# Designs tried in a protein design run: designed miniproteins, single chains. Part 1

All scores and structures are predictions.

Each design is a single chain, and the fold is of that chain. pLDDT is the mean over its residues in the fold that is shown.

## One batch from the design tools (miniprotein)

Design m1
Fold by ESMFold2-Fast:
Structure m1 (fold): chain A 66 residues (1-66)
Amino acid sequence: SLLVNLVARGLIDLGYSPEKAAALAPQLVAARDDPERARALAIEAGMSEEQAEEAVRILANAAKAV
């Protein structure tokens, strides 16, 4: 999926590991219509609240690009 690849690259650019980005990106994309769920998934994956907000921002920006 183009969107999954864009989200994964955005997470890597933010400093997230490639392995963790590859695991998290599909979960965030599946929750693309529910930003609260996407945020919760990022927190469950071990992100802080600030990192989770950045992950949701990356998802929103990637979704606008495709």
Scores: mean pLDDT 83

Design m2
Fold by ESMFold2-Fast:
Structure m2 (fold): chain A 56 residues (1-56)
Amino acid sequence: MLSPEQQQAVIKAVNAALEGDEEKAEEYLEKARELGLSEEGVENVRRHVQRLLEQQ
């Protein structure tokens, strides 16, 4: 189960990707990892972020 802090970091990473800001998206994804998001969770969010950046 994701903590509220992990969820917020993931949401911010996705929002940065929607804005086309690859650097901020990666920064927030790294914060989610530091907050204890599993490697599987980080991988899933990274794939989603990359897809959003490619669709810009």
Scores: mean pLDDT 80

Design m3
Fold by ESMFold2-Fast:
Structure m3 (fold): chain A 96 residues (1-96)
Amino acid sequence: SVLESVEEIIKEIEKLGKEPKTVKELEEEIEELKKRLEEIAKLPPEEQRKILAEMIAKELIVKVAKEKNVMDELVSKVAPITIEEVKELVEKQLEL
């Protein structure tokens, strides 16, 4: 279900928002995950899904931070804004 996938991404964003990390550190973690894609592809499907949800959550936070020009902020400042934007997009799709 698309809704279950969205809920999983929101939970990952909430989890990242509790970590004492900068958005720039998150961007670096995304680049390291991209280098490991061939290794990730060899993992069981359940484990791949969890890693992909984490990567999508990180990419969404970085995207919002770039759009708001807050790349120097902590993830804890950007994560709530990212969650609200994801919820608004989902609600708009359900209304259409």
Scores: mean pLDDT 81

Design m4
Fold by ESMFold2-Fast:
Structure m4 (fold): chain A 84 residues (1-84)
Amino acid sequence: DEHLKEALEALKKALEAARAGRVEEALENLKKAEEAVKKANLPEEDKSGILGLIEGAREALEAGDLELAIRLLERAIRLLEELL
């Protein structure tokens, strides 16, 4: 699934940006990941779970909790990799 691979790449870029403290870049890549996940051919349970992690990471980034954002991004990446 092209959208699933696009989502994974966007999440990895968001993680790299978050680790570097580049909050704006991390948020932009989270939006791309969210759009790609919504278009991906995934079971609704997996889609909802991953979207929930993306939303949590967004809220953490906006709150300045980079440690939480990184943990949520790592979890989202792991779940997506298991579905490839």
Scores: mean pLDDT 87

Design m5
Fold by ESMFold2-Fast:
Structure m5 (fold): chain A 70 residues (1-70)
Amino acid sequence: SMEEKMKEAVELTLEVMKRYNVPEEIQKLLLANPNDAEELKKNIELLLSYVSEEDKESRELLERALELLE
């Protein structure tokens, strides 16, 4: 279901945020509307733009999250 895909996308995104020590307040702001797939997608794309190009694992997690939100 779309709800299950959104939950998985949030979990993948949270893993990357934790690796980058993103403050919990910012995590809550970026994931505040988890039922809005378009907002979530935009916030994941924004996060991806800040992830190091050398960090292929984190990039793959965020790309997978974006694929789930198609």
Scores: mean pLDDT 80

Design m6
Fold by ESMFold2-Fast:
Structure m6 (fold): chain A 62 residues (1-62)
Amino acid sequence: SEELKERIRELVERIGEAARAKDEEAARAATDELFALMNEEGVTEEDRELIRELGDELNASL
């Protein structure tokens, strides 16, 4: 769903912000929340590909 994709984008942005701020606790919390989200019902292969793409973009920006 669009709501799920937006939540994924928000969590990846939070991970990036925490990493840039060197806030290890915030980065872990956001990462744990993202993993929990991936175990929810209704997560599709498209959603998993979005995470991969956003993760690659994040890694390139750090």
Scores: mean pLDDT 78

Design m7
Fold by ESMFold2-Fast:
Structure m7 (fold): chain A 68 residues (1-68)
Amino acid sequence: SKGEEKVKEGLEKVEEILKAMPPDASTEEIFQKIAPVIDELVNDPEVSDDQLAEFHRRVSELVQERLK
């Protein structure tokens, strides 16, 4: 579905952002950098609430893997 494709694209963008961030970047700095990606998906009518929840869960996992 289009929503699934958009979540995949969003996750790829988040991974690219995380790779570009310094290893000691704060969680606040990380979320500030990824906020535009989250905002695009939240405002997309083709992305369901369940798909947004999955996206948020995966983003949280990526951020947690980055933390010590």
Scores: mean pLDDT 81

Design m8
Fold by ESMFold2-Fast:
Structure m8 (fold): chain A 75 residues (1-75)
Amino acid sequence: MAERERLGAAMDANRPYLPEIKAYIDELFAKTKKPIKPSQVTAAYMLALALAVEGASPEEIKKALEDFIKRVEES
């Protein structure tokens, strides 16, 4: 897979946060009145993993996810 090396690093860097990140993404999508596409769910997870690899805090990741969901609702 094209992202295998990146995902491996993300798993090591953010392993303690993965359940929290997943739960938060699921919660944000559950609050959305708009039907969610599988591609949008994948994009949210990829964004969270990319930020975690860059050393972003859980608060920064949550803020980016909130901004992402807002854009999804506006599209």
Scores: mean pLDDT 68

Design m9
Fold by ESMFold2-Fast:
Structure m9 (fold): chain A 76 residues (1-76)
Amino acid sequence: GSHLFASAEELRAAIDGVYEEAKKLIESENPDESKLASLITALGVLYAAADIAGHTEVAEYAREKMKELKELFEKK
């Protein structure tokens, strides 16, 4: 098997960290768009890693967090 990413817990913690950083950027007065794009890309990678590993709930969680960030950005 592929050793790309180990556990559902580790992937979820990574998703939470990226989400919180992206949310703070969106809510800031001067959001760095290139950094925001990098963080959204990182969530996409974590989603793919969780999906490939069979961690379906973690993959769905990553998708939900990406949707929440999009909605926050659209309200700004």
Scores: mean pLDDT 79

Design m10
Fold by ESMFold2-Fast:
Structure m10 (fold): chain A 63 residues (1-63)
Amino acid sequence: SLARLRAWAAALLEELGVADASPEEQRAALTAYFQSQGLSPEEAETLAETMVRLVEAARAAAA
């Protein structure tokens, strides 16, 4: 579910130390992380972008 993906994204951003970083830095950190987990560069970037968008949307809705 999108809610589960969003929660996982938020947890990963905190674990990587980029929870308060720019969306660009968050995408870069997640892309590097997923490549280290065996995803292709294209797969990693697509997943990272989706995750950052979900976290941004949740943050905007909470403000």
Scores: mean pLDDT 85

Design m11
Fold by ESMFold2-Fast:
Structure m11 (fold): chain A 73 residues (1-73)
Amino acid sequence: SRAEAERLRAEGEAAFAAGDYEAAVRHYRQAIALDPSAAPLLLGHIAAARQAAGDGEGAVRDLEEAVRASEAA
């Protein structure tokens, strides 16, 4: 549901603020699964979390996916 997707997004943002980037990525991915229309924005958040965690290659892939999701919308 939309409310559940918003809850997962909020949990992801809280995890990111706490420095738990792995939990942040997990929550953002779950939010996208419930609300695919949020994918361009949340893939950007996932890329930021992966970059902060030192996963630059994963961050680049997530940004490329965000661009494709934006073009598909």
Scores: mean pLDDT 78

Design m12
Fold by ESMFold2-Fast:
Structure m12 (fold): chain A 58 residues (1-58)
Amino acid sequence: MAEEKLKEIEKLLDEAEKTGDESAIDKAAELIQELRKNGEKIPKELLDRLVELSKKLR
């Protein structure tokens, strides 16, 4: 698991929550896709946060 990229995703999701900036959600989603492409396992908690923030900030 690429822990550094997971921390980056968490930080982007935190920024999206604080600022309401949907571009931070888009960046987090892109990093998740890159990790999946590389065979990395993504914690369900991060996926759930991404979905919730996407609904909240739309």
Scores: mean pLDDT 77

Design m13
Fold by ESMFold2-Fast:
Structure m13 (fold): chain A 58 residues (1-58)
Amino acid sequence: MSMDEVVEAIVKLHEALGLSAEQIREEVERAARKYGLDAEELARRVAEATGLELPPIA
């Protein structure tokens, strides 16, 4: 999956389920690992799309 597709999927999960910032961070880390994406870049794009401040990626 592309970076943009993963961002959209996580945003849709947040909209549907009301995920917390910590839960969104966990989804970012899981998706980055699964799809071979940069976790920091993915977290930045998800934060921008949702307007949330996410916890730091380890």
Scores: mean pLDDT 79

Design m14
Fold by ESMFold2-Fast:
Structure m14 (fold): chain A 55 residues (1-55)
Amino acid sequence: MSVDEIKEEMEKAIKESPDPEATKALLIDLLRQEQAEGLLSEEEVRELIAWLNEL
């Protein structure tokens, strides 16, 4: 998936969540894990976390 597609899915997950703040924290942890596993670059993770914090 592109970074833009990941952003759309994450925004949807947060908006549909009964606890948006907890969901944001879980998504940030997931992004950090995906970076460690080489699925996302450091730059992509930085962009996605910055974007999530603006929601």
Scores: mean pLDDT 80

Design m15
Fold by ESMFold2-Fast:
Structure m15 (fold): chain A 60 residues (1-60)
Amino acid sequence: MVGDIYRAVKDFESSSGSALSFKKGEKIEVLKVFSDRLLLGRSLSTGEEGLVLADYLELL
């Protein structure tokens, strides 16, 4: 859900400027939901925003 905080279940390194890079255990706020698999997130650790696959996140 938009506004919810999720935890990354594994590391992800992006080669694209559109996707968010993060480490396992990092907290990510959901800014927008595009589908059941794709959302826009913000890292609470770095403040960076980008696209995230939902499969990499778990609800806190």
Scores: mean pLDDT 79

Design m16
Fold by ESMFold2-Fast:
Structure m16 (fold): chain A 56 residues (1-56)
Amino acid sequence: DRDEVLELANEAANAAALAGDSDLVRQIWDALRARDLERLRELLERARELSKQPPV
């Protein structure tokens, strides 16, 4: 579903931005453009892992 792809991309990009990883944010938006649900889920997991260790 288009809405699911968009929601995953927004959540992943937000987590990546909070972690300060601009390269990951770019990869997430690329995956959204490709409508790749599996890739977006993979990138979301990576972004969440990075956001667990916020920089002080």
Scores: mean pLDDT 76

Design m17
Fold by ESMFold2-Fast:
Structure m17 (fold): chain A 79 residues (1-79)
Amino acid sequence: MREGLELGREALRLGLEAVRLAKTLEEIKLGIAAALKGIGAEFLAEQSERTGNEELAKQAVEDGREGIRLAEEAIRRAK
């Protein structure tokens, strides 16, 4: 349960960091996409906790991991 929430928070944090480091519009877009995936993962994790829906918890973990991957890509491009 909390794994999806923690991954979502990390994706949001890294996505915002990617936007701060960005030198091009494309890098900004990737950072924003990562941040949005992070927010979505947090939302799904919270809904899973309220409803007991395990599928939402699984989706939160997947979205959080994808968000982190997008943010890492954006940061690499900014280097």
Scores: mean pLDDT 84

Design m18
Fold by ESMFold2-Fast:
Structure m18 (fold): chain A 60 residues (1-60)
Amino acid sequence: SPYEEEIKRLKELKEQLQADVDAAVAASTDPRRRQFWRDVGDALNTMIDYLIKKLEKEKK
């Protein structure tokens, strides 16, 4: 499939972004800052999942 590397890289990016979000939440003492980072993580995960699904359709 032409997009196998891209899908793999997006999955790796998702894992790295989750680690960065978790670290940012843990480093934040302000509840609003913690919620902001959780919201950022949710939005980015949704976007990456959408892109993976779109690329997987090109393999079928």
Scores: mean pLDDT 83

Design m19
Fold by ESMFold2-Fast:
Structure m19 (fold): chain A 62 residues (1-62)
Amino acid sequence: SALTEEGLRLGEEGARLAKEGRLAEAADMYQRASELFAQAGLHDLAARMREESARLRAEAEK
């Protein structure tokens, strides 16, 4: 679905930003991916994206 494709694209962008040390921006991408996966009914994947977003946001605070 278009929601799943966009969610995957945002997740990959988040992973790339995290590798660059842009942790707050990466967290935002994972949060958006989570919302799209939840809308697509992919609740387990949405939960994992939310957990990654929260982890990166906490890391960015340091």
Scores: mean pLDDT 88

Design m20
Fold by ESMFold2-Fast:
Structure m20 (fold): chain A 66 residues (1-66)
Amino acid sequence: AVAEAERLVREAERALAAGDEERATRLAIQSSKLVGAEAAARQMLAEGATPADLITFARMGVELAR
């Protein structure tokens, strides 16, 4: 799960760098789901969090799960 969550964060970072904000958001939320933080990530999105904010949150979740 942690290795897959890390992979999804890296894919989200690449999607954001390519300008695909929708894909970046989707991948960041999927990563957070794998570490049990999906509800928090979706709440951040509902409150106006950017794709970059969601990626940062997902990275924190991966680091804490290591």
Scores: mean pLDDT 86

Design m21
Fold by ESMFold2-Fast:
Structure m21 (fold): chain A 87 residues (1-87)
Amino acid sequence: MADELAERFAEEALKDPEKAAEELREAAEEARREAETAPPEAAALLRELAETLERAAEAVEEGDRERIRELFRRILELQHRLAQTLA
């Protein structure tokens, strides 16, 4: 499932790379803001998520489909871990 979601994201992102990269960077900044007020465990995951989102934006701008898929798989994993920590 995660691999299929990552591939779908890569295809959509590459249709409009500038918009996708901008949205990823906005999401990264939002994650960093949340990290400032989050408990230490969640803050660490949010900081890693922000870093991964920025790397994904760079991969989108470069058109590296494999790297986009790998980074998006990592984003999904981090979001899932964060949801479990906050549940």
Scores: mean pLDDT 83

Design m22
Fold by ESMFold2-Fast:
Structure m22 (fold): chain A 75 residues (1-75)
Amino acid sequence: MKEKLEERYKKAIELAKQGKFEEVIDLVMETLVEFKVEPETFRRIAQELVELYKRNATPEEIIEVIKKFFEEIMK
């Protein structure tokens, strides 16, 4: 299970570096569903992604938020 989370994390960072934000959103949402993340954490992560999308966040900002999300999921 942890190896699969690490793989998803590395892929999300790589997609974010490439500016593929829609693919990043899809991958993060799939990960949250697959690993049955707690509903409050799911809602918070989804809300942060929506805010990033609304303000056209930079790849660097997206990478920072992805790191934070995966740290929470890997607990």
Scores: mean pLDDT 77

Design m23
Fold by ESMFold2-Fast:
Structure m23 (fold): chain A 60 residues (1-60)
Amino acid sequence: VAEAVAEATEPGGSEEAKEKARRRVEELAERLRSLGWTVGPIEVRVSEDSSTATARVTRP
């Protein structure tokens, strides 16, 4: 099996930045699902200067 992480980072910690990062990972997830990957839950993390969304992805 193969494992990876889908990730997107946006500048700033605003609600807009968090939503944009999350949406970028959702778009990556949709693309990966079309290639046979299983996508886990999307988690959004905020730092001082950035918002990062991540999701664990796996395939056989």
Scores: mean pLDDT 81

Design m24
Fold by ESMFold2-Fast:
Structure m24 (fold): chain A 90 residues (1-90)
Amino acid sequence: MYEELIKKDPKDAQALLELGAQLFAEKKYEEALEYYDKAIEVAEGKLKGGALRNKGLVYYAMGKYEEAEEYFKKAAELGDERAKTLLEEL
């Protein structure tokens, strides 16, 4: 268990997002959520918005539409335009 906060590094956030996306593509939804959570913790701005949107997409794929809407709203608040579109489709 890390005693230090994970550093907000764009490169680390992007790598975590890519790992989460690979797991999501493999339909390993719970594992994808773990990596997106790690990405959200270290990401800022657009990368954080993307991680929040992708987490919402995982919940949507699982049929958890209330959780999906929550994360799409959070992503949209950070300026993620795709999340705004996804909210209109819910």
Scores: mean pLDDT 79

Design m25
Fold by ESMFold2-Fast:
Structure m25 (fold): chain A 61 residues (1-61)
Amino acid sequence: TLTEQGNELLKQGKYDEAIDLYLQALSIDPSNMDALRNLGLAYKEKGWDALAEPLFRGVAE
């Protein structure tokens, strides 16, 4: 899946490519909690905490 491909890229430190795949996964299924959580992690790894924080709040509820 797109989320699994994004997870592999995230694990390799390829954050930009991982972000692109997670955004594609969310365009297909906006309720994909794994894609949403890992998108937040990728944003945080890039230092984009302001973009990451809302994603973590949605997953935590």
Scores: mean pLDDT 77

Design m26
Fold by ESMFold2-Fast:
Structure m26 (fold): chain A 64 residues (1-64)
Amino acid sequence: MSEEEFQEKLEELEREAVRALALDRPEEFVRLATELSKLISERDPEKAKRILESALAAAQALRA
């Protein structure tokens, strides 16, 4: 994946994840956060792990 393709895909997934969170859709948010984490994990696995952990915590808060 080129750097341009990577940045475009990252921005798209981030936008979709933020929208899912705003619409109180925890399942969709976790799915999108997982996709985002997979994309980032090839460049920064520690950041990818933190994103997934944060997404799971946010989803649990929405369900509570």
Scores: mean pLDDT 76

Design m27
Fold by ESMFold2-Fast:
Structure m27 (fold): chain A 67 residues (1-67)
Amino acid sequence: MLREKAREVARRLLAEDPAASVEEIAERVAKETGLPREEAYEIALEVAGEHWSGLSPEELAAVVAAL
């Protein structure tokens, strides 16, 4: 499923660069999967929210320091 593949791509991108913006992730997801930017942005938001909700305070501080 294309949406599932897009979520995997977004998770990989966040793992490679936790400081990447949702816009940057969405653009790269759209490029790799062929999804429209609007749909890629929605998926990037969902994945980023899930990722940041799972982070410890120390991990969140590291992401903020990288921005």
Scores: mean pLDDT 73

Design m28
Fold by ESMFold2-Fast:
Structure m28 (fold): chain A 71 residues (1-71)
Amino acid sequence: MKEVEELEKKAKEYREKADSYRAQGDHLAATGTEEQRARGAVLRNVADSYQKKADELEKKARELREKIEKS
């Protein structure tokens, strides 16, 4: 259980980072200058990276939880 809880906690942290960077990137893309829009694209790529990592951690947590339930 502790391992599942740690994975879920890390996934939540990465999702929060992804949401934060995505919001910043979307804001710059919508309201920024040409330079700010370019920076917004970089931030959206960073957000995508954190989201993928969060998804992987959530999958691992789900698989571990299922294994524990089936024991």
Scores: mean pLDDT 82

Design m29
Fold by ESMFold2-Fast:
Parts: structure tokens; sequence; C-alpha cells
Structure m29 (fold): chain A 67 residues (1-67)
């Protein structure tokens, strides 16, 4: 469905924005947390959404471990 594709695309765009060069580690952590919150709030269960959730969790863990 077009709505599901649009939701998955919005989450992907949020993840890309969270990885933008020039963001501080604190800003990246906040942006990655927002990606996870968006997936949870929209209850996204697509394979794409699950892959994006896994990527956001891995990046968040790596950034927090670097503190």
Amino acid sequence: AAAALAADQAVFDQLVAALAPGLSNAAKIAALTAVLDTIAALALTSAVAQALKAAANSLLAALTAAL
C-alpha cells in the first residue's frame, strides 16, 4: 500500500538525517532515538521498518559505547 511505503520511506529519511555529517554525538543519539520512537508510535512491522530499527539500535549502541 502507498501509505505503508510512505511510512517506511519517512523512517529511512529520518535515519539518513541522523547520520548527516556535522551532527554532534548528542544530536545523533537524539535523532536515532527519534527514529526508534517513530517506528514504535506508527507500529511499523514491515521488513524494511525492522531493518531500519535494527540499524538505529546498532548505531545508538555504538555511539553510547564511545562515551
Scores: mean pLDDT 77

Design m30
Fold by ESMFold2-Fast:
Structure m30 (fold): chain A 72 residues (1-72)
Amino acid sequence: MSKEEKEKLAKSAANAVRIALTPRLGPEAADYAAEVFYKTAKELLDKGVDPHDAISEATRRALAEVEARLAA
């Protein structure tokens, strides 16, 4: 997977997370979740983690971070 392919995948998936969460959490929290997702997915893809596993783990981390912030 090329650098451009990793970037496109991470951005597309992060945008999907934002769209999915906006009706549930509002745009601000959804944008935050998308940012956490994007950063985590990029980090994992750059480390050579399988794209499917990278997306799954990034989703888990983004949801955990948003839940922690909303609980505070």
Scores: mean pLDDT 81

Design m31
Fold by ESMFold2-Fast:
Structure m31 (fold): chain A 71 residues (1-71)
Amino acid sequence: SAEEAFEKGLELFKQKKYEEAVEEFKKAIELSPEDSEIRRKAAALRALAYKELNDKNGPLEDEQAAVALLL
């Protein structure tokens, strides 16, 4: 489920396994409904994981999702 993928992503993120966390957050996004809270949270955390990996060109949509989460 989207929730299971999200929880696994969070655990990996806490372990600083950012590349693996990105994959699980991507799975959570793909399994979640459009405009759902879990999709927004997964996209925001995926953006943070990309930043931790020093990814210069992370997806703009992930950055927009992170901004939406803060509003």
Scores: mean pLDDT 73

Design m32
Fold by ESMFold2-Fast:
Structure m32 (fold): chain A 60 residues (1-60)
Amino acid sequence: SSLEKWEKVQEKVSEVIDKLSEEERKKLKEVRDEAMELIAQGKDEEGVELFEKKAEEILK
């Protein structure tokens, strides 16, 4: 489900969040907030996909 994918992304982010720069953490928060806005609009799939894709880009 979309919730399971969201939880997996959050878990991966949480594992490395303390190792990230302040700039990277702010960027992740911004992406998460954008994804949450999509989910709030009923676009769960789009929100989860956005968070997953952008988090992967930041964490590489």
Scores: mean pLDDT 81

Design m33
Fold by ESMFold2-Fast:
Structure m33 (fold): chain A 61 residues (1-61)
Amino acid sequence: SEARKLLLRAIGLRLRAIGLEFEAELLRKEGKEEEAEELLREAEELREEARRLEEEAEKLL
């Protein structure tokens, strides 16, 4: 079902965002604040995309 495909994609994006947030924390501990902020922005974009996919999936249910 299309709804299932969208939800699985959203889960994948959320997992990637978590990974980037963890990587950003490690970079921050190394004093690489600008690089950490770039990863956090990317993670936020992935979370926004996941939310949109979840909304689209809900419309199909």
Scores: mean pLDDT 89

Design m34
Fold by ESMFold2-Fast:
Structure m34 (fold): chain A 56 residues (1-56)
Amino acid sequence: SAAEERRKILRLIGEILRAIGDILDAELAGDEEAKAKAEKELEEAKKRMEELDKEL
């Protein structure tokens, strides 16, 4: 349904924004491990968004 697709998109946007925030926090703290983890989370969210786009 359109409502379910909209929820998926909004959740992915939320995940992307959180990952960006985590990257910034890690850079400010000088935490290379936390930055790498957040960058991986961003990449995974982008992949899910691409998969969702293919389903539309």
Scores: mean pLDDT 82

Design m35
Fold by ESMFold2-Fast:
Structure m35 (fold): chain A 92 residues (1-92)
Amino acid sequence: GSLAARGLIEAIRAAVEDGGTPSVTVSGDTVTVTVKGAGPKAKEGMERALEDAKRAGAEATLEVKGDTVTLTVKGLSASAITSVALDGIGLS
């Protein structure tokens, strides 16, 4: 399975557990996860997802603006994107 997809799903789960509000957007081969009200666990999960995406060979960037954390991952396979969309959006 895609390490990047797993990392994103786990980060979304951590965000929900922290009381944050995650949202997932898919555009082409790019997945964007935005967490509002991100606590320490959500931030750690997003940083881990960034590392997992990089290990999978994807291009990933993380932005922090106050309590809002945005992770953008590019170059995911169609199956990985589908997994994140189905599982990640279902957690939002």
Scores: mean pLDDT 77

Design m36
Fold by ESMFold2-Fast:
Structure m36 (fold): chain A 67 residues (1-67)
Amino acid sequence: SEKELKEFIKKIEEKIKEIEKEIEKLKKEAKENPEKRKELELEIEFLEGLKALLEGMKAWVEEILKK
């Protein structure tokens, strides 16, 4: 149903926000700790990839709602 799909979108948006918050924290840590930069960059890349997948899922669900 439309209601269930809208609730699902909201949950995806909440997850995206949590990932964005984590990415921001890791970016700050990378600036403060150059020795950990490479490790933190890999974690950031992974989270950015996960965010992209969630954004794709959101777009897919939004497309379904337009039908």
Scores: mean pLDDT 86

Design m37
Fold by ESMFold2-Fast:
Structure m37 (fold): chain A 55 residues (1-55)
Amino acid sequence: AVEELKEEALERAREGKPLSLDELVERLRQLGLSQAEIMETLIEIGKEIQKLKEE
């Protein structure tokens, strides 16, 4: 599910081993998301990762 992928992406970012943009796009596409939904999800994940880096 999309939520599971978001959690995985955030956990990998906390570990200093973030998922690549290409990997995220491909996995979201495999979940059946449209290009617009993929972009919205990537922006959301990016914002959460940025919050983790501000500490």
Scores: mean pLDDT 77

Design m38
Fold by ESMFold2-Fast:
Structure m38 (fold): chain A 61 residues (1-61)
Amino acid sequence: LTPEQKARVYLLVGEKYYEDGDYENAAKAYRQASVWYEQAGLTEEAERARKFADEAEKKAK
């Protein structure tokens, strides 16, 4: 898998956890998505994934 493909997989995993109310695992998956988007050079997508992780972390508290 390319870095972009890995990022997309983690984004989908995070979305699924979020829909299921598992905000802790959603946040972890979104963090991984942001790391792989950065490796792919997709800075804006990485920033969006970090915001999704931050929102999930707030809901997990």
Scores: mean pLDDT 86

Design m39
Fold by ESMFold2-Fast:
Structure m39 (fold): chain A 66 residues (1-66)
Amino acid sequence: AKQEGVLKLIERWKESILRLAEQLGKTDVVPKVEELTKEAIEKAKQGDYSGAMNLLTEAAQLVLEA
């Protein structure tokens, strides 16, 4: 897949996770979600897509399971 397409997909996932956190009133996890998604973008830029997906999953679980 084109790297640009993967980075856009990760950005869209980040926005979705952050919106979900706000809608569920879990604003206390927002800073950690921001850091995890930022790290995921950096991993994807380095070609580590597995690491990026793992970090996005962790961010989503913080919002859904906390």
Scores: mean pLDDT 77

Design m40
Fold by ESMFold2-Fast:
Structure m40 (fold): chain A 115 residues (1-115)
Amino acid sequence: AVTLTESGGGTFPEGSSVTLSSKVSGLDFAAATAAWEAQRPGEPRRLLAVLSADGSERLYAPEIAGRATISRDVAAQTLYLNMSNLRRSDTATYYSVVRLGTETYYGAGTPVTVV
């Protein structure tokens, strides 16, 4: 079975930084496209960051561009999202996403609250 195990969420002061992690098991992570999505209560999920399958291209939503980095450690099978200068508007549940071929896999969601 494919499993995405997320960590790094919690409550953070405005202006601080957070690192979200997702441990990926059960698929060839080196061949997969990876992403992070966020959902605020009552809103649809939004795509925040994408990392291409070969790791060469990164794309960010305007709301986090310049203050976030998506990265991966293929040997450790781990996906990361680093966000700096946190805003109260970053309060959301964050979902790791991995796509291989036609299949898309999601983590269970990691809550982040900015106060």
Scores: mean pLDDT 88

